# Ledger of designs, part 103: designed miniproteins, single chains, continued (2)

Each design is a single chain, and the fold is of that chain. pLDDT is the mean over its residues in the fold that is shown.

## One batch from the design tools (miniprotein)

Design m7567
Fold by ESMFold2-Fast:
Structure m7567 (fold): chain A 93 residues (1-93)
Amino acid sequence: EYLKKAAEYARKAAELARKIPSIPPEVAELLEKAAEYAEEGKEEAYEYVRKAAELLSEHFRDRTVEELSPLELELALELGKAAEYLRRAKGEK
């Protein structure tokens, strides 16, 4: 169930990343792979979400929360949910 939820949120994050022109296309690609691997129960899903989070964090480094668009905030939230469910799937609480 946790892996299914992680895949769901990773896909939502990928869709949001594609709608934001300033976000590097690699973020959406990594999140799509994370969703595919999570659906297959593969540990590689964790690595792809981590890489996407690192790229997104670098992209937002020079901006405050108040400067983020609603889509950028939603992207960060959905990515965070994917990471949380992947941690729960690992048994990390």
Scores: mean pLDDT 80

Design m7568
Fold by ESMFold2-Fast:
Structure m7568 (fold): chain A 81 residues (1-81)
Amino acid sequence: DPLQEQVEHYLNLIGAMDPNDPQRFRDLGRRIQQLRDNGNQEELDELVAELQEQAEKAEKIFDELAENGDREAMLEVQRNS
């Protein structure tokens, strides 16, 4: 499911910056499923756009950390998590 994969990608990027908010990920997953089941495409598009904006910010921070030489440590955490 492309939308589910896209959302999981955004949540994983955000989670890499803040792994201590698992409740947010659970609530977002339920919200997306509910919107899909109800056929509310407009709210889905809005939620995905919000996640995309947050993921873009997270990607920038992640890239800055990688450029500072922490890339291997971050990749090791992702691989072992």
Scores: mean pLDDT 66

Design m7569
Fold by ESMFold2-Fast:
Structure m7569 (fold): chain A 90 residues (1-90)
Amino acid sequence: SELDELLSRMGDLRIRLLDEAIQQKDRVGFEVVTLSSRLMTALSNGDVEEARRILAEMESLVPQLPPRVRYYAEKLIETAREAIRVVEEK
């Protein structure tokens, strides 16, 4: 399904985000990785309200991220917005 493809893409981006957070020793990046895992679970369960809440929390942390970590976080957030739209579609 379209949702499964988006979740797979989010999973790949999450791995890249985690790798960059480890390399930069970025505490905020680790928080975004944890939130992204919870977001993917909410999306898999069709919980749009929880997904939007987690997405908003992730977005609030983006300005605190180093450039390399921010790059993957922004891509993950963009893909998550697409996944939320797919879940909301009839």
Scores: mean pLDDT 88

Design m7570
Fold by ESMFold2-Fast:
Structure m7570 (fold): chain A 66 residues (1-66)
Amino acid sequence: KLEELRERFRELARKVAELMQKSTKPTVYNSEISRLLTKLHEALGNGDYEAAEQALEELERVIEKQ
């Protein structure tokens, strides 16, 4: 479970980096992405895998809406 979340996080981190490099326009998504990454990191650190999965899903949604 944790290993799956870590792998998904690594994949999302790469996608976030790519999205930020490709974006030439400032967007509120940058702030939202940072907030969700913080929530994900804290949830994983606390062993709250349910909250971590929720934050990961929200992050994926924000990236898809770009």
Scores: mean pLDDT 68

Design m7571
Fold by ESMFold2-Fast:
Structure m7571 (fold): chain A 77 residues (1-77)
Amino acid sequence: MRAQLDAEIDALEADAEAGKLTRKQAEDRLKALVDRATAAEDIDSLDRLLAVAQRFGLLDTEIHVSFGIMKVYIKRK
């Protein structure tokens, strides 16, 4: 659900800003959230995840989010 995804994204950002996550742990959590947002067709959460990936320089995750966004748009057409 959207509200649940928003809460998990907020928690991920807070943990990353507090230095509680390694780059690998942040990437793994972001990719899992991207997969869930893509399956839910939740563009708002995908946009948030793209911004987080860019802020932390997670290029591989940015690409993964972009494909998720594309899949949702293709399906909605």
Scores: mean pLDDT 75

Design m7572
Fold by ESMFold2-Fast:
Structure m7572 (fold): chain A 56 residues (1-56)
Amino acid sequence: MMTVEELTGKDGSLLKPVEQKYNVRIIPTDDKIIYRPFPGADGEKAEKELKEILEK
């Protein structure tokens, strides 16, 4: 069993490009990934892109 944090890349290397591209803060947890968009940001696009990375 692996946590979402391990799957998304330790040190946030997979998260940082997505966070900066969509202006969203991504917080992986054991249960789910939490997306906190900054004002005006599109969290849904960030979520979709991150899920594709996790599927691969």
Scores: mean pLDDT 67

Design m7573
Fold by ESMFold2-Fast:
Structure m7573 (fold): chain A 62 residues (1-62)
Amino acid sequence: DKRAEDIERVVTYLSTVEDKEAVTAEELVERTGASRSVASEVLRLLRENDWDLSATRRLAPP
């Protein structure tokens, strides 16, 4: 599932970044190769969940 792969790449990249709030969707696309829509969706979800990366597990079915 490309969406699940894109989410994993975005989450992995963000886990290495200290200031997650400063990361843009465009930076995520450039650094991970994920689609802009996935990058934007992940950033929005993280903002709504106090930047907790575990919240992104809701975007991909188990």
Scores: mean pLDDT 75

Design m7574
Fold by ESMFold2-Fast:
Structure m7574 (fold): chain A 64 residues (1-64)
Amino acid sequence: LTPEQEREVRVALGLIYLAIGKLDEQRGNKKGAADSYRKSAEVFREAGDTELAEEAQKKADELA
């Protein structure tokens, strides 16, 4: 994979964790949501997407 394709895959993975976090929030599973948002933030940081990483981290912190 090119570096560009690797970033695209990581961004997609981060978005999947964000979606899981949102679903857990809807179900009242705050702990599960926080864990998913933290994973999302980590993956976005690895992708170099600082803005999405900060957004995901903020969501995790609000639920902790």
Scores: mean pLDDT 83

Design m7575
Fold by ESMFold2-Fast:
Structure m7575 (fold): chain A 82 residues (1-82)
Amino acid sequence: IRKEGIELLQRAAEEYRKRGDVSTAQHYEMLAKLATIAPAERVLRAAIATEDGIAKNYEEQGNEELAAFHRRHAEELRALLK
């Protein structure tokens, strides 16, 4: 669980950097580091809440492509909590 959570957070950071979203990438890099010292479930739940919030903001702006992207990442994170 911890290893899989850290790997997914690191991959999310790489994907956001690839898309030019440096601030979100830095946030995920921080969460990946926190997952090494904090309970993985707590870090994953924080990441899910962040993704849900960003998705809602993009949806309200009419940017459905970015809203869907962030919703997909939230679902990937939720899958790791099982």
Scores: mean pLDDT 75

Design m7576
Fold by ESMFold2-Fast:
Structure m7576 (fold): chain A 68 residues (1-68)
Amino acid sequence: PPSDREILNALRAIMHEGFRQGLSDAELRARLRALLDEQAPDLSEATRETVLAAFLGSYHFLRARAAA
């Protein structure tokens, strides 16, 4: 299975690509969720939601900084 580092790098790549494409929160969440379901299917729902919340928070920060 992929390492935690590989999964985090893939999630980060999806987030940055989503920013370039102007994805909505729902679109970004769906892509991040799909990667976690594929690469880390054994993660608990609570851990999965925590990871998704963290990346969506970072995405909101990137959008806010670009808008300022």
Scores: mean pLDDT 83

Design m7577
Fold by ESMFold2-Fast:
Structure m7577 (fold): chain A 73 residues (1-73)
Amino acid sequence: MLAEARKEAEKILEQMENMASSLPLSEEQRQKVNDALAKVRAAIEAGASPNELKKAVLEASVTLSEVVLETFK
């Protein structure tokens, strides 16, 4: 169970990193995304609980969504 949650979080992190690398982000936007993704990576490496991993992934998803919306304007 924990190993599966970790693998899923790693897969989501990789997808988010790939998405972020393809976006034409400003320096400030790239820093915000990198900070959010770094928190997900830190949670995975620390062996965080499934709930903590979910929270980190959701926070990263919100940050990425905000950056995408800013890019649309």
Scores: mean pLDDT 79

Design m7578
Fold by ESMFold2-Fast:
Structure m7578 (fold): chain A 84 residues (1-84)
Amino acid sequence: SSQSQQLIQQSQQLIQQGQQLLQQGDYDSSTSKFNQSGSLSMQAYRLGNTDDSMKVMDQVSRIMSQVSSKRQEKFFQEYMKLAE
C-alpha cells in the first residue's frame, strides 16, 4: 500500500538523520532516530510490506550494534581522560 511505502521512506529518512547524529557523536539522539526507524518499519511490515520492512529492520539492527560499540569506545576514552 502507499501508506506502507510512505512508512518505509520515513524509516529511511530517520536512518539518514541517525547516521548524521552518529557522525556528530550524539549517540542518544542517534539511538532515538534508529529506534523510531525500527518502529515505522515494523508498522510497514504489519501493513503487508514484508520485504522492504525486513531490510530496514535488518539495517537498523546492524547500525544499533555499531552504535553500541561506539558508545562503549567513547565512554572508555572519557574515563581515561578523567583517570589522568
Scores: mean pLDDT 82

Design m7579
Fold by ESMFold2-Fast:
Structure m7579 (fold): chain A 86 residues (1-86)
Amino acid sequence: NLLSQLSSEDALKIATALILSDETGNGYVSLNKLKTVLSEFGVELTDEQLRELDIDGDGTVDYVEFLQDLYEVTGDERILKLASMT
């Protein structure tokens, strides 16, 4: 799991950046924005992971599900709290 390479601190920064990018507060961001944020922290998603995140192929991602994955790999309850707020 590529996300297991992230520190809790980097995961929180990623979570915060995604939440700040969600202008409507609906729990979605563009796929390009997610890729940009992750690349800043050295995380490169595989084509398979990108397909799983963008199931509808519309270029938007449910980042709340992604934040739940970050919680599973880091165990940091602050990430779970952020995911629960959206």
Scores: mean pLDDT 73

Design m7580
Fold by ESMFold2-Fast:
Structure m7580 (fold): chain A 104 residues (1-104)
Amino acid sequence: SARDEAATHLSEAGTHLSEAVRLARENGAPEEVIRAAQEALRLTSEALEALSAGDVERAVDYAEQGLRHAREAARLAREAGDEETARALEEAARHLEEAIEALR
């Protein structure tokens, strides 16, 4: 179902965001990268919780907010020269976009 597809993409986004936070810490990325990635992870978790509760509109809203934070974190990571963290954040953003599209 569209909801199952979205849940899968939100879960995969969460995995990539967790990896991005780990990489950012290991690579000594700026604190703003870590904070933006953590906020994207929190919002992705809230999107998954809303989806599990049947609140599709709230799930989309949280996922869209998470996507904005993931994209900002990726930009900041790339500017800092942390291409590994940027790639993990870009992969998370791709999964967030797929989750949003599945729910529309």
Scores: mean pLDDT 93

Design m7581
Fold by ESMFold2-Fast:
Structure m7581 (fold): chain A 80 residues (1-80)
Amino acid sequence: SAEDALKISLEAYETVKQDLIRLGELLGIPNPESLSDEVLEQLIAKYKEYVASQTDKHPNGFDAFLAAVDMLKAKEKLLS
């Protein structure tokens, strides 16, 4: 149903938000919990470098990460 789809979407948004904050902490980004555009740009740059250093388990790992960031930004706009 539309209500179930919305609930799943909101739960996914919260998961992505928390995962990005944790990733920011691991990558040494200051104030990752803010998830500001500056923090997200730093996350993209550092995660792109990280993915480039890993084995080919996920050929589009960086694209998946960018999709997650886009989802977070779209949901923030919907919730505000």
Scores: mean pLDDT 65

Design m7582
Fold by ESMFold2-Fast:
Structure m7582 (fold): chain A 98 residues (1-98)
Amino acid sequence: SSLKKIEEIAKELIEKQLPKAKEKYEEALKTGATEEQKKKWVAELLAEPLKELSKAIKKYLKSPEAQKIADVLEQVSDLLEAGDIDAAEALMKQYAEA
């Protein structure tokens, strides 16, 4: 179903892209990168794709379940942009288990 495919896409983004974002964040800490540079990397690699997916879901899928997933993806994106990677991961895991 469309809902299952969205959940699979969101899960793949979190499981594959979140470790990649964490790796870049750790590299940034090691090299003395600015907070602005760290936020930009996390935004480009994960937060922006998740926000765009949320927008697409809200535009094309009108079910209450799809809208709730879109809201969670937007919240995850906002947490990642704020640099709270652990909170973003926890929120996605909580939603995937529900």
Scores: mean pLDDT 69

Design m7583
Fold by ESMFold2-Fast:
Structure m7583 (fold): chain A 86 residues (1-86)
Amino acid sequence: MMEEIKKRAEEIEKRAEELRRRARELAEQGKMSASEYAAAMLLTVAALINAERAKELEGEEAEKYLEEAEGDVEAAEAILEEVEKK
């Protein structure tokens, strides 16, 4: 269980870093507004904080923080997907 939580948290961290890179690229291309960029970056930071907290916890509490981190990553992904279509 603990090892699975760490692996999931590490996967979230990798996804967050990829999203940060993609957001920077879109901003450099002028495809992303300052507010969209700020929102995506804040969500990726929240995901990293929640993933790190999950690694320090066990059981249901760790699962809750992983769920929050997943939601943060998914929200950031949605912003980037919407921007990329335009």
Scores: mean pLDDT 83

Design m7584
Fold by ESMFold2-Fast:
Structure m7584 (fold): chain A 92 residues (1-92)
Amino acid sequence: MEFARAKAQAEGYKKKADSEIEEATRLKNEYDANPDDEEIRQRYEQELKDAENFVKKAKEAYDRAASLGTPEEGEKLRKEFEELQKKVDELK
């Protein structure tokens, strides 16, 4: 019961983080094409911060879910979070 709830919470934060990462990636590409556009730069920086914040929340939720599941489920959840962290780190 607790594991299923914690996993659902982690998946919710991951979905939000993935959405923010996709938007930050789009804005980064626009900024790279238009480096003098202050509006695009500010939007990119804000979306990157939002993505990092949701990744942080996802980490806390994934850690919680991993501690409540079986060792196998915990390892799978840790790997899923590592992939999410890598995506946001690649934007920096």
Scores: mean pLDDT 84

Design m7585
Fold by ESMFold2-Fast:
Structure m7585 (fold): chain A 70 residues (1-70)
Amino acid sequence: SPVDELLEAIKNNAPIEEILRLLKKVANDPSVSKEVREKFKKAIEAYEKGDYVTFSKYLDEAIELILKER
């Protein structure tokens, strides 16, 4: 699944460009919960404006939600 691809990319310290590509894919996947999708969208928006602290915060919050539901 797109979520499993994203989690594996993060685990393997993939390049940020690859992680962002997978984040965008997950953020637009209707099989992913709306709450998780909204957090990933906020993370992407923060990264695009150079706010890496906010990016990391929303990324961590979204991953915690994914792990709770698995």
Scores: mean pLDDT 85

Design m7586
Fold by ESMFold2-Fast:
Structure m7586 (fold): chain A 115 residues (1-115)
Amino acid sequence: SERERAVELVREIARIVGASEEELKQLVTLAELGYVRQTTGEVLRLIARKRGSERAVELAEKLKYAKSDEELREIVREIGRELGISEELTERLIQAILDGDLVGALELLLEVARR
């Protein structure tokens, strides 16, 4: 199922970024519930922490509370710049989040985490 795939992707990303057992449990719960913005925001926060970008960590936290699609786009674009993610991949990630495509967003974030 899509939810099983989302959980699989979250577990692989968590392993790569060195997430704690508590962080992994929270991510699995969010993915099982299908909470796209919360799951992707938390994954971006963990990637940012692994790369040592305090600014990207703060931006990923703001993403969870974005009030509009435009605010979400600007936050994700700024995270992309801070983490050195290509503009093309950043725009695909934004589209997946806005479409509610959790699996698509997580597959893109797994690609980011592996770099």
Scores: mean pLDDT 90

Design m7587
Fold by ESMFold2-Fast:
Structure m7587 (fold): chain A 80 residues (1-80)
Amino acid sequence: MKAVDVRAELEEIAKRAGLSEEAAERLGRLLMQMVAGSEAVRKAARDAARTLLIEAGASEETAEEAANQMERLARQAREA
């Protein structure tokens, strides 16, 4: 997957959740930790992303769906 595709999907997740530009940038950093981190770091980053989305006003269901989408993106990036 190209970096531009990953950025576009992150921007769409942030837009749906109503994130500020600063929160969206933090979400991007968490995705990078999910790509490059150890198993423990990846788990912590996923949990942090879910928490960030809930604190921004997303429902628990929406936050979990977005966290699952980010995990899929991170997996695709690791395989590239």
Scores: mean pLDDT 77

Design m7588
Fold by ESMFold2-Fast:
Structure m7588 (fold): chain A 71 residues (1-71)
Amino acid sequence: LEEELERVRQELERIRKALEEKQKWMDTFNKNKEKIDKQAKEFIDSYRKSLEETVANLEKKIKELEEQIKK
């Protein structure tokens, strides 16, 4: 349980770092996006939502494991 919790926390940290890098890239991209196809933006938004959902699921998993540990 403790090891599972640590693994999930490490995965969450990795995903959060990926989201931060993605946000920086998105900010740069948005400055030049006037010529970008709508489908490309939808793809990027979908990918970001997927990462955000993964973070939310990992956070939920962490809470469940913490509840199980403290019982």
Scores: mean pLDDT 75

Design m7589
Fold by ESMFold2-Fast:
Structure m7589 (fold): chain A 79 residues (1-79)
Amino acid sequence: DEEKKKKEKEEKILHILASKIGQQWLASNPDLSVSTPEQEQQAYQQLQQQIQQIKDSKDYKKKLEEAEEIIKKLEEESK
């Protein structure tokens, strides 16, 4: 199904964006530890809220397009 392939692409892009946000968030809050399951869950909830804010912003579509371009370039280089 073509729709499933489109959803998989969106999930991969969102995963990359979430990873970047997570790294930036941890870099901004170096005193925070995510060693325990409770701390990990709290960190994930905060990241989800930040991702949601980005989705609601006009910048979301632009960031999504930039991520797609990066993926396309990586795929071309892998050939």
Scores: mean pLDDT 60

Design m7590
Fold by ESMFold2-Fast:
Structure m7590 (fold): chain A 55 residues (1-55)
Amino acid sequence: SPEEEVRALAATLPAGVRAFVLAELDRVRQERPEELEAAARSLKAFIAQFQASLA
């Protein structure tokens, strides 16, 4: 699932960025579970852009 992919990718991130991504995912799950898949896809794109900026 997109959520599982984001959680796996977050494990490869620096602690601060990982904490941000996981907190955002958990916030969406608690507040707007119907938007979780879209939020996970957006977070996955954010992670890809962040990783590209470090290359």
Scores: mean pLDDT 82

Design m7591
Fold by ESMFold2-Fast:
Structure m7591 (fold): chain A 91 residues (1-91)
Amino acid sequence: SKLEEILERILKKLEELKELVEEELLPLVDHAEELVRKLVEALKRGDRLEAEIHEGMALIVLAVLKLSTENEEVLELIEELEKLIVELMEL
């Protein structure tokens, strides 16, 4: 499904992000992954409100990551993740 294809793309970029971020930021990346997984499960159930809550929470965590780094490659990956999360919600 398109939902699973976008999720796989998000998970791959989160793995790339884990390789590039400082160790102190890894818990934030793990938290973003958990929130995205909860978002996808809500979408699978047709629970739009729960999906929107987890979308908002995931985007906040990614915003904190963006404020915590000057690494341009990390910033680019986070922007790509934000775009994919929004695309997921437009399904």
Scores: mean pLDDT 89

Design m7592
Fold by ESMFold2-Fast:
Parts: structure tokens; C-alpha cells; sequence
Structure m7592 (fold): chain A 91 residues (1-91)
């Protein structure tokens, strides 16, 4: 299913996180770069959890739109925005 394919894609991307961290360290990346990477990894983990919980396509699309808007302003805050949006949907 599309949901299972999406979960598998997120899991594959998350599996690259340790290598991405080591690459940033080797490149002398800033603290902000590490915060962006950490926020993105957390956002992907939250999306994977939401997909596994069975949230509707409409709910996931609304959450994704909010996360995209925040990422455009401040990519370090994308995980916080997604957590807040998920809390509202679950309430």
C-alpha cells in the first residue's frame, strides 16, 4: 500500500541519520546545521509514527502543510511544529 511504501521510505531515510551526522562533523558544519538535521530527523520519526497510527490522508496533508510553512521560515523548528499539529489532531 502507499502507506506501507511511505513508512518504508521514511525508515530508509532515518537509517542514514548517523552517517549524515558524521558527514556534518567531518565538514565542520555549524551548530545550526546540526539543529536542522536533528529537527528533520525528529519530524520524519513523527510522520512515521502518525502513518503507523493510521491517521487519515486529509489529517496527514494538513500536518504536512503546517510543517512546510514552518520549515520555510525556520527549519530548526519543523519538528516542534509537527509535534504541535499532531497533538491538536489527537485531541
Amino acid sequence: SEREEAIAALERTLATYPAAVERLKAEGASEEDFRILESLARALELLREALREGLSREELEAIAREAEAVAAEDPTRVAEALEAALARVRA
Scores: mean pLDDT 82

Design m7593
Fold by ESMFold2-Fast:
Structure m7593 (fold): chain A 63 residues (1-63)
Amino acid sequence: SSSERRRREEEFERRLREIVELARQGRYDEADRLVDEFERTEPDGSRVLEARQAYIGERLEAS
C-alpha cells in the first residue's frame, strides 16, 4: 500500500542516515551491527546494497 511504501522509505532513509553518521564518528562496530540488522530485516536487496555502499564509502573516505 501507499502508506506501507512511505513507511518503508522513511525507515530506509532514517537507517541510512544513522549508519552513515556512526561511520563518520568512527563507530564501525555499531555501524556494522546496524547494516547486518538492516540486511536481515529489509526484503529489498537494492536498498540493502545501497546501505552497504554508503557505509563502505564513508569508511573509505575516513581512511
Scores: mean pLDDT 80

Design m7594
Fold by ESMFold2-Fast:
Structure m7594 (fold): chain A 97 residues (1-97)
Amino acid sequence: MLSKEEFIERVEKLVAEAAEAYFRGDQQATHAYIGKVEAELRKVLPDDVTKQVMDKISEVLSEQKRLYEEGKISADEARDIVIEKTREVVEEALESS
């Protein structure tokens, strides 16, 4: 089995790709990477917990895109915040079973 850290790193990489696509307005790539994130989470988390995690990631993505479009943060800063928040949310979900 993947370690907890290896699993989190895998999810972070997929979310980073989703964030980059989302900030560029590439809807097809965004949906593809979000789908891969959900599939990875579903391997280790219950379906209801996976949906809660996906909702939180979607909220962070939307908030950071808004700040980027308002010129308050760079695309790189927005992406890094999404990655950091994804780690927090996934770690919390894994600890909560």
Scores: mean pLDDT 84

Design m7595
Fold by ESMFold2-Fast:
Structure m7595 (fold): chain A 67 residues (1-67)
Amino acid sequence: SVFDEALAELEKRKDDPVYQSLIRLIERARADPERGLPLLQAAKDVFRDRNDEEGVKILEKLIEELE
């Protein structure tokens, strides 16, 4: 699934606290999509501001999956 693929990719980069936080946020969004979707959208804006193109792509795929 898109979630399992995203979590596996982020797990490789968990040395960054921001990626650790994103993993937790994705797990919460999977359990509660209505509450998770706005949080994923906010996280995408944060990653865009950081010029983290890979993080933005992961978040865009997850947002599309939940919509």
Scores: mean pLDDT 78

Design m7596
Fold by ESMFold2-Fast:
Parts: C-alpha cells; structure tokens; sequence
Structure m7596 (fold): chain A 114 residues (1-114)
C-alpha cells in the first residue's frame, strides 16, 4: 500500500539521521537531531494507525509533517556539516538519499490526494 511505502521511507530517514547523529560533535546539534528523529518516530506510529484504520486523511497529514521534518533535518545537516565527523563522500551520499526520500514522500502524498 502507499501508506506502507510511506512508513518504509520514514523509517529509512530515521536510520540515516541516527547514523548522522552518531557522528555529530556539537551537543546542541545532537539535541536538535534527537528531536527531529523523535518526531519522525511519532509519525511512523501515526502512519501505522492510519494504515490499520484506513484513515487516508490522517496518513496525508502525517506524510506532510514527515516531509517538513526531513526538510528541517536536511537544513540542519547542511548548516552544521563542519560539526559532523563523517567523510565528505559518505555525508553527501546520506544527504542525497534524504533528498530522494523527501521526493518519494511528495510523490506518495500526491497519489494519496488523487
């Protein structure tokens, strides 16, 4: 289902952000990433409930919030790239995958709204 695909994409974003967070050297940036990860984890729970109940409106809202959260995480990572102890090629790869997840979520959102 489209909701199952959204859950997988959000869970992949959580895994990528956890890997980046593990390499962050600044405590303030760590705390901000922890907050964004926690938000995505709550949205996974909302999406699982929406899938169980068939609540498409709740799924749409959760996907919109997941897109906004991934965008906020991308901005935080780009603004603080110098505080992430990760090889540049590895960091770029993770950033590009997060951008891909955001695009895939936007395409799923459009399909759910159709």
Amino acid sequence: SLIEEAIRLVEEAIALLRDIRARVTDPSVQAQLDGLIARLERLVAVLREAQRTGDVAAAIQAIEEAIATVEEALQLILDHADEIDMPVEELIGRILRLIGIRLDLELLLKRLQS
Scores: mean pLDDT 92

Design m7597
Fold by ESMFold2-Fast:
Structure m7597 (fold): chain A 109 residues (1-109)
Amino acid sequence: MKEIEELRKRAEEALREADRALAEARRLARQLKDLIRRGAPASEIRQVLNQLIGAILRAIGSLLEAELLARKIGDEEMVAAIRARQAAYNAEVLALLREIDALEAEAAA
């Protein structure tokens, strides 16, 4: 029973790390879209994109760790909540990457 308490604490820590990384990623995504809208230099766009990728990887990793820990505990409500957040975030990331790809293609034409 003490093992479940320790796993729950680790899952909560992973969720807090994911929350911080997600907040950072969302701020960077807004920054990136704003730079693109303003026609900022490609070097500035690339710098923010690299920072965004780092934040995304950190957030995804932390959410995955939290999900695995929640599954081990058997907390299906927590698992469902984490999965919903991960699915929404993955959709947002894919949409953003497609938008960047389209803009780069237009700039090359």
Scores: mean pLDDT 82

Design m7598
Fold by ESMFold2-Fast:
Structure m7598 (fold): chain A 93 residues (1-93)
Amino acid sequence: KEEVKKLLEEIGAELSRLANASTDFDAQVLLAIGIIAVSVELLALDHGEKPEDVLKRAIEIFERLASKARSLGHQELADLLERYVEKLKEMLK
């Protein structure tokens, strides 16, 4: 639980820094969706949801965001989101 919470907090903080630095509308929207997703899952953990279920939902959302970022030509953002997916998957094992 604490390891999952820490990883989600780190992801949320990094996405927030990137959103503040971004001048691209599509990138800002994708980053905002990621921040909201992290906030929802952190709240779910606080309400006693299973870490496994939280991880599975976070993985699905970030995979979709990575795919959308890549389709929009935001390769660096897509690569970053894919790295988050891999970290979340390792924690699920």
Scores: mean pLDDT 86

Design m7599
Fold by ESMFold2-Fast:
Structure m7599 (fold): chain A 87 residues (1-87)
Amino acid sequence: ELEKLAALAIALGALATALALLLPDAAKAAGLALAGIGAAVEAELALKAYKEGKISKEEALERAKKALEEALRALAAALKALAEEGV
């Protein structure tokens, strides 16, 4: 379950980043892309910390769930920005 949650957060964060990079304004694209990257990185770090024995499985699951929530928010923000730009 942890690996699947982390994988989903990474995939959705990457998708949010890819969509943000379609924005015509480079500064806005960069800001929104960083939100997607941040979610993906948080999920990867949570999984790595668990595999290295630094945190409990319960703590890793909560961090992965939070990363997934952040990835979903980043995706929603990127989609909204694209709609506002007429893409």
Scores: mean pLDDT 84

Design m7600
Fold by ESMFold2-Fast:
Structure m7600 (fold): chain A 62 residues (1-62)
Amino acid sequence: EELDREVELALAEIAIAIAKLSVQRHGKDAVPEAIAFLERVADQLTSPEARELLRKAIEELK
């Protein structure tokens, strides 16, 4: 079950990278979509650590 946590952490990091890349390429107009994407990913994850990474990334994008 630690393996599942590692996978969820990796998915969170990938999602954050995708969101940041989208904002970097499309500017501030992409921020609402990027936040919505990260919130959807957080809702699908069960790991508190992975959800906390996504929460911090969402705060950074605001």
Scores: mean pLDDT 81

Design m7601
Fold by ESMFold2-Fast:
Structure m7601 (fold): chain A 86 residues (1-86)
Amino acid sequence: MFEEEVEYLLKSLREIREMRAAGAPLSELEERFERTIERLKNEEVKTLARALLRAFLNPDTELSPEEQEKLEKFEKKLEELLEKKK
């Protein structure tokens, strides 16, 4: 359950990152991400998704340095969970 939602979140992040690299506007990226968050059922994963969205789109504008460090730590945990799946 938790791992499935984490996998879904990371797949969505990868797609959104590709959209941003292709020049998609911020509003399109936010809308795509919010749809992803709405599909999540686990409250902890939703909180991580919101934090990742802010860090991904505008890290220094919206977040303090301490919050950025915390978010990077969460991102590493999500990546580690995916590494267990081959």
Scores: mean pLDDT 66

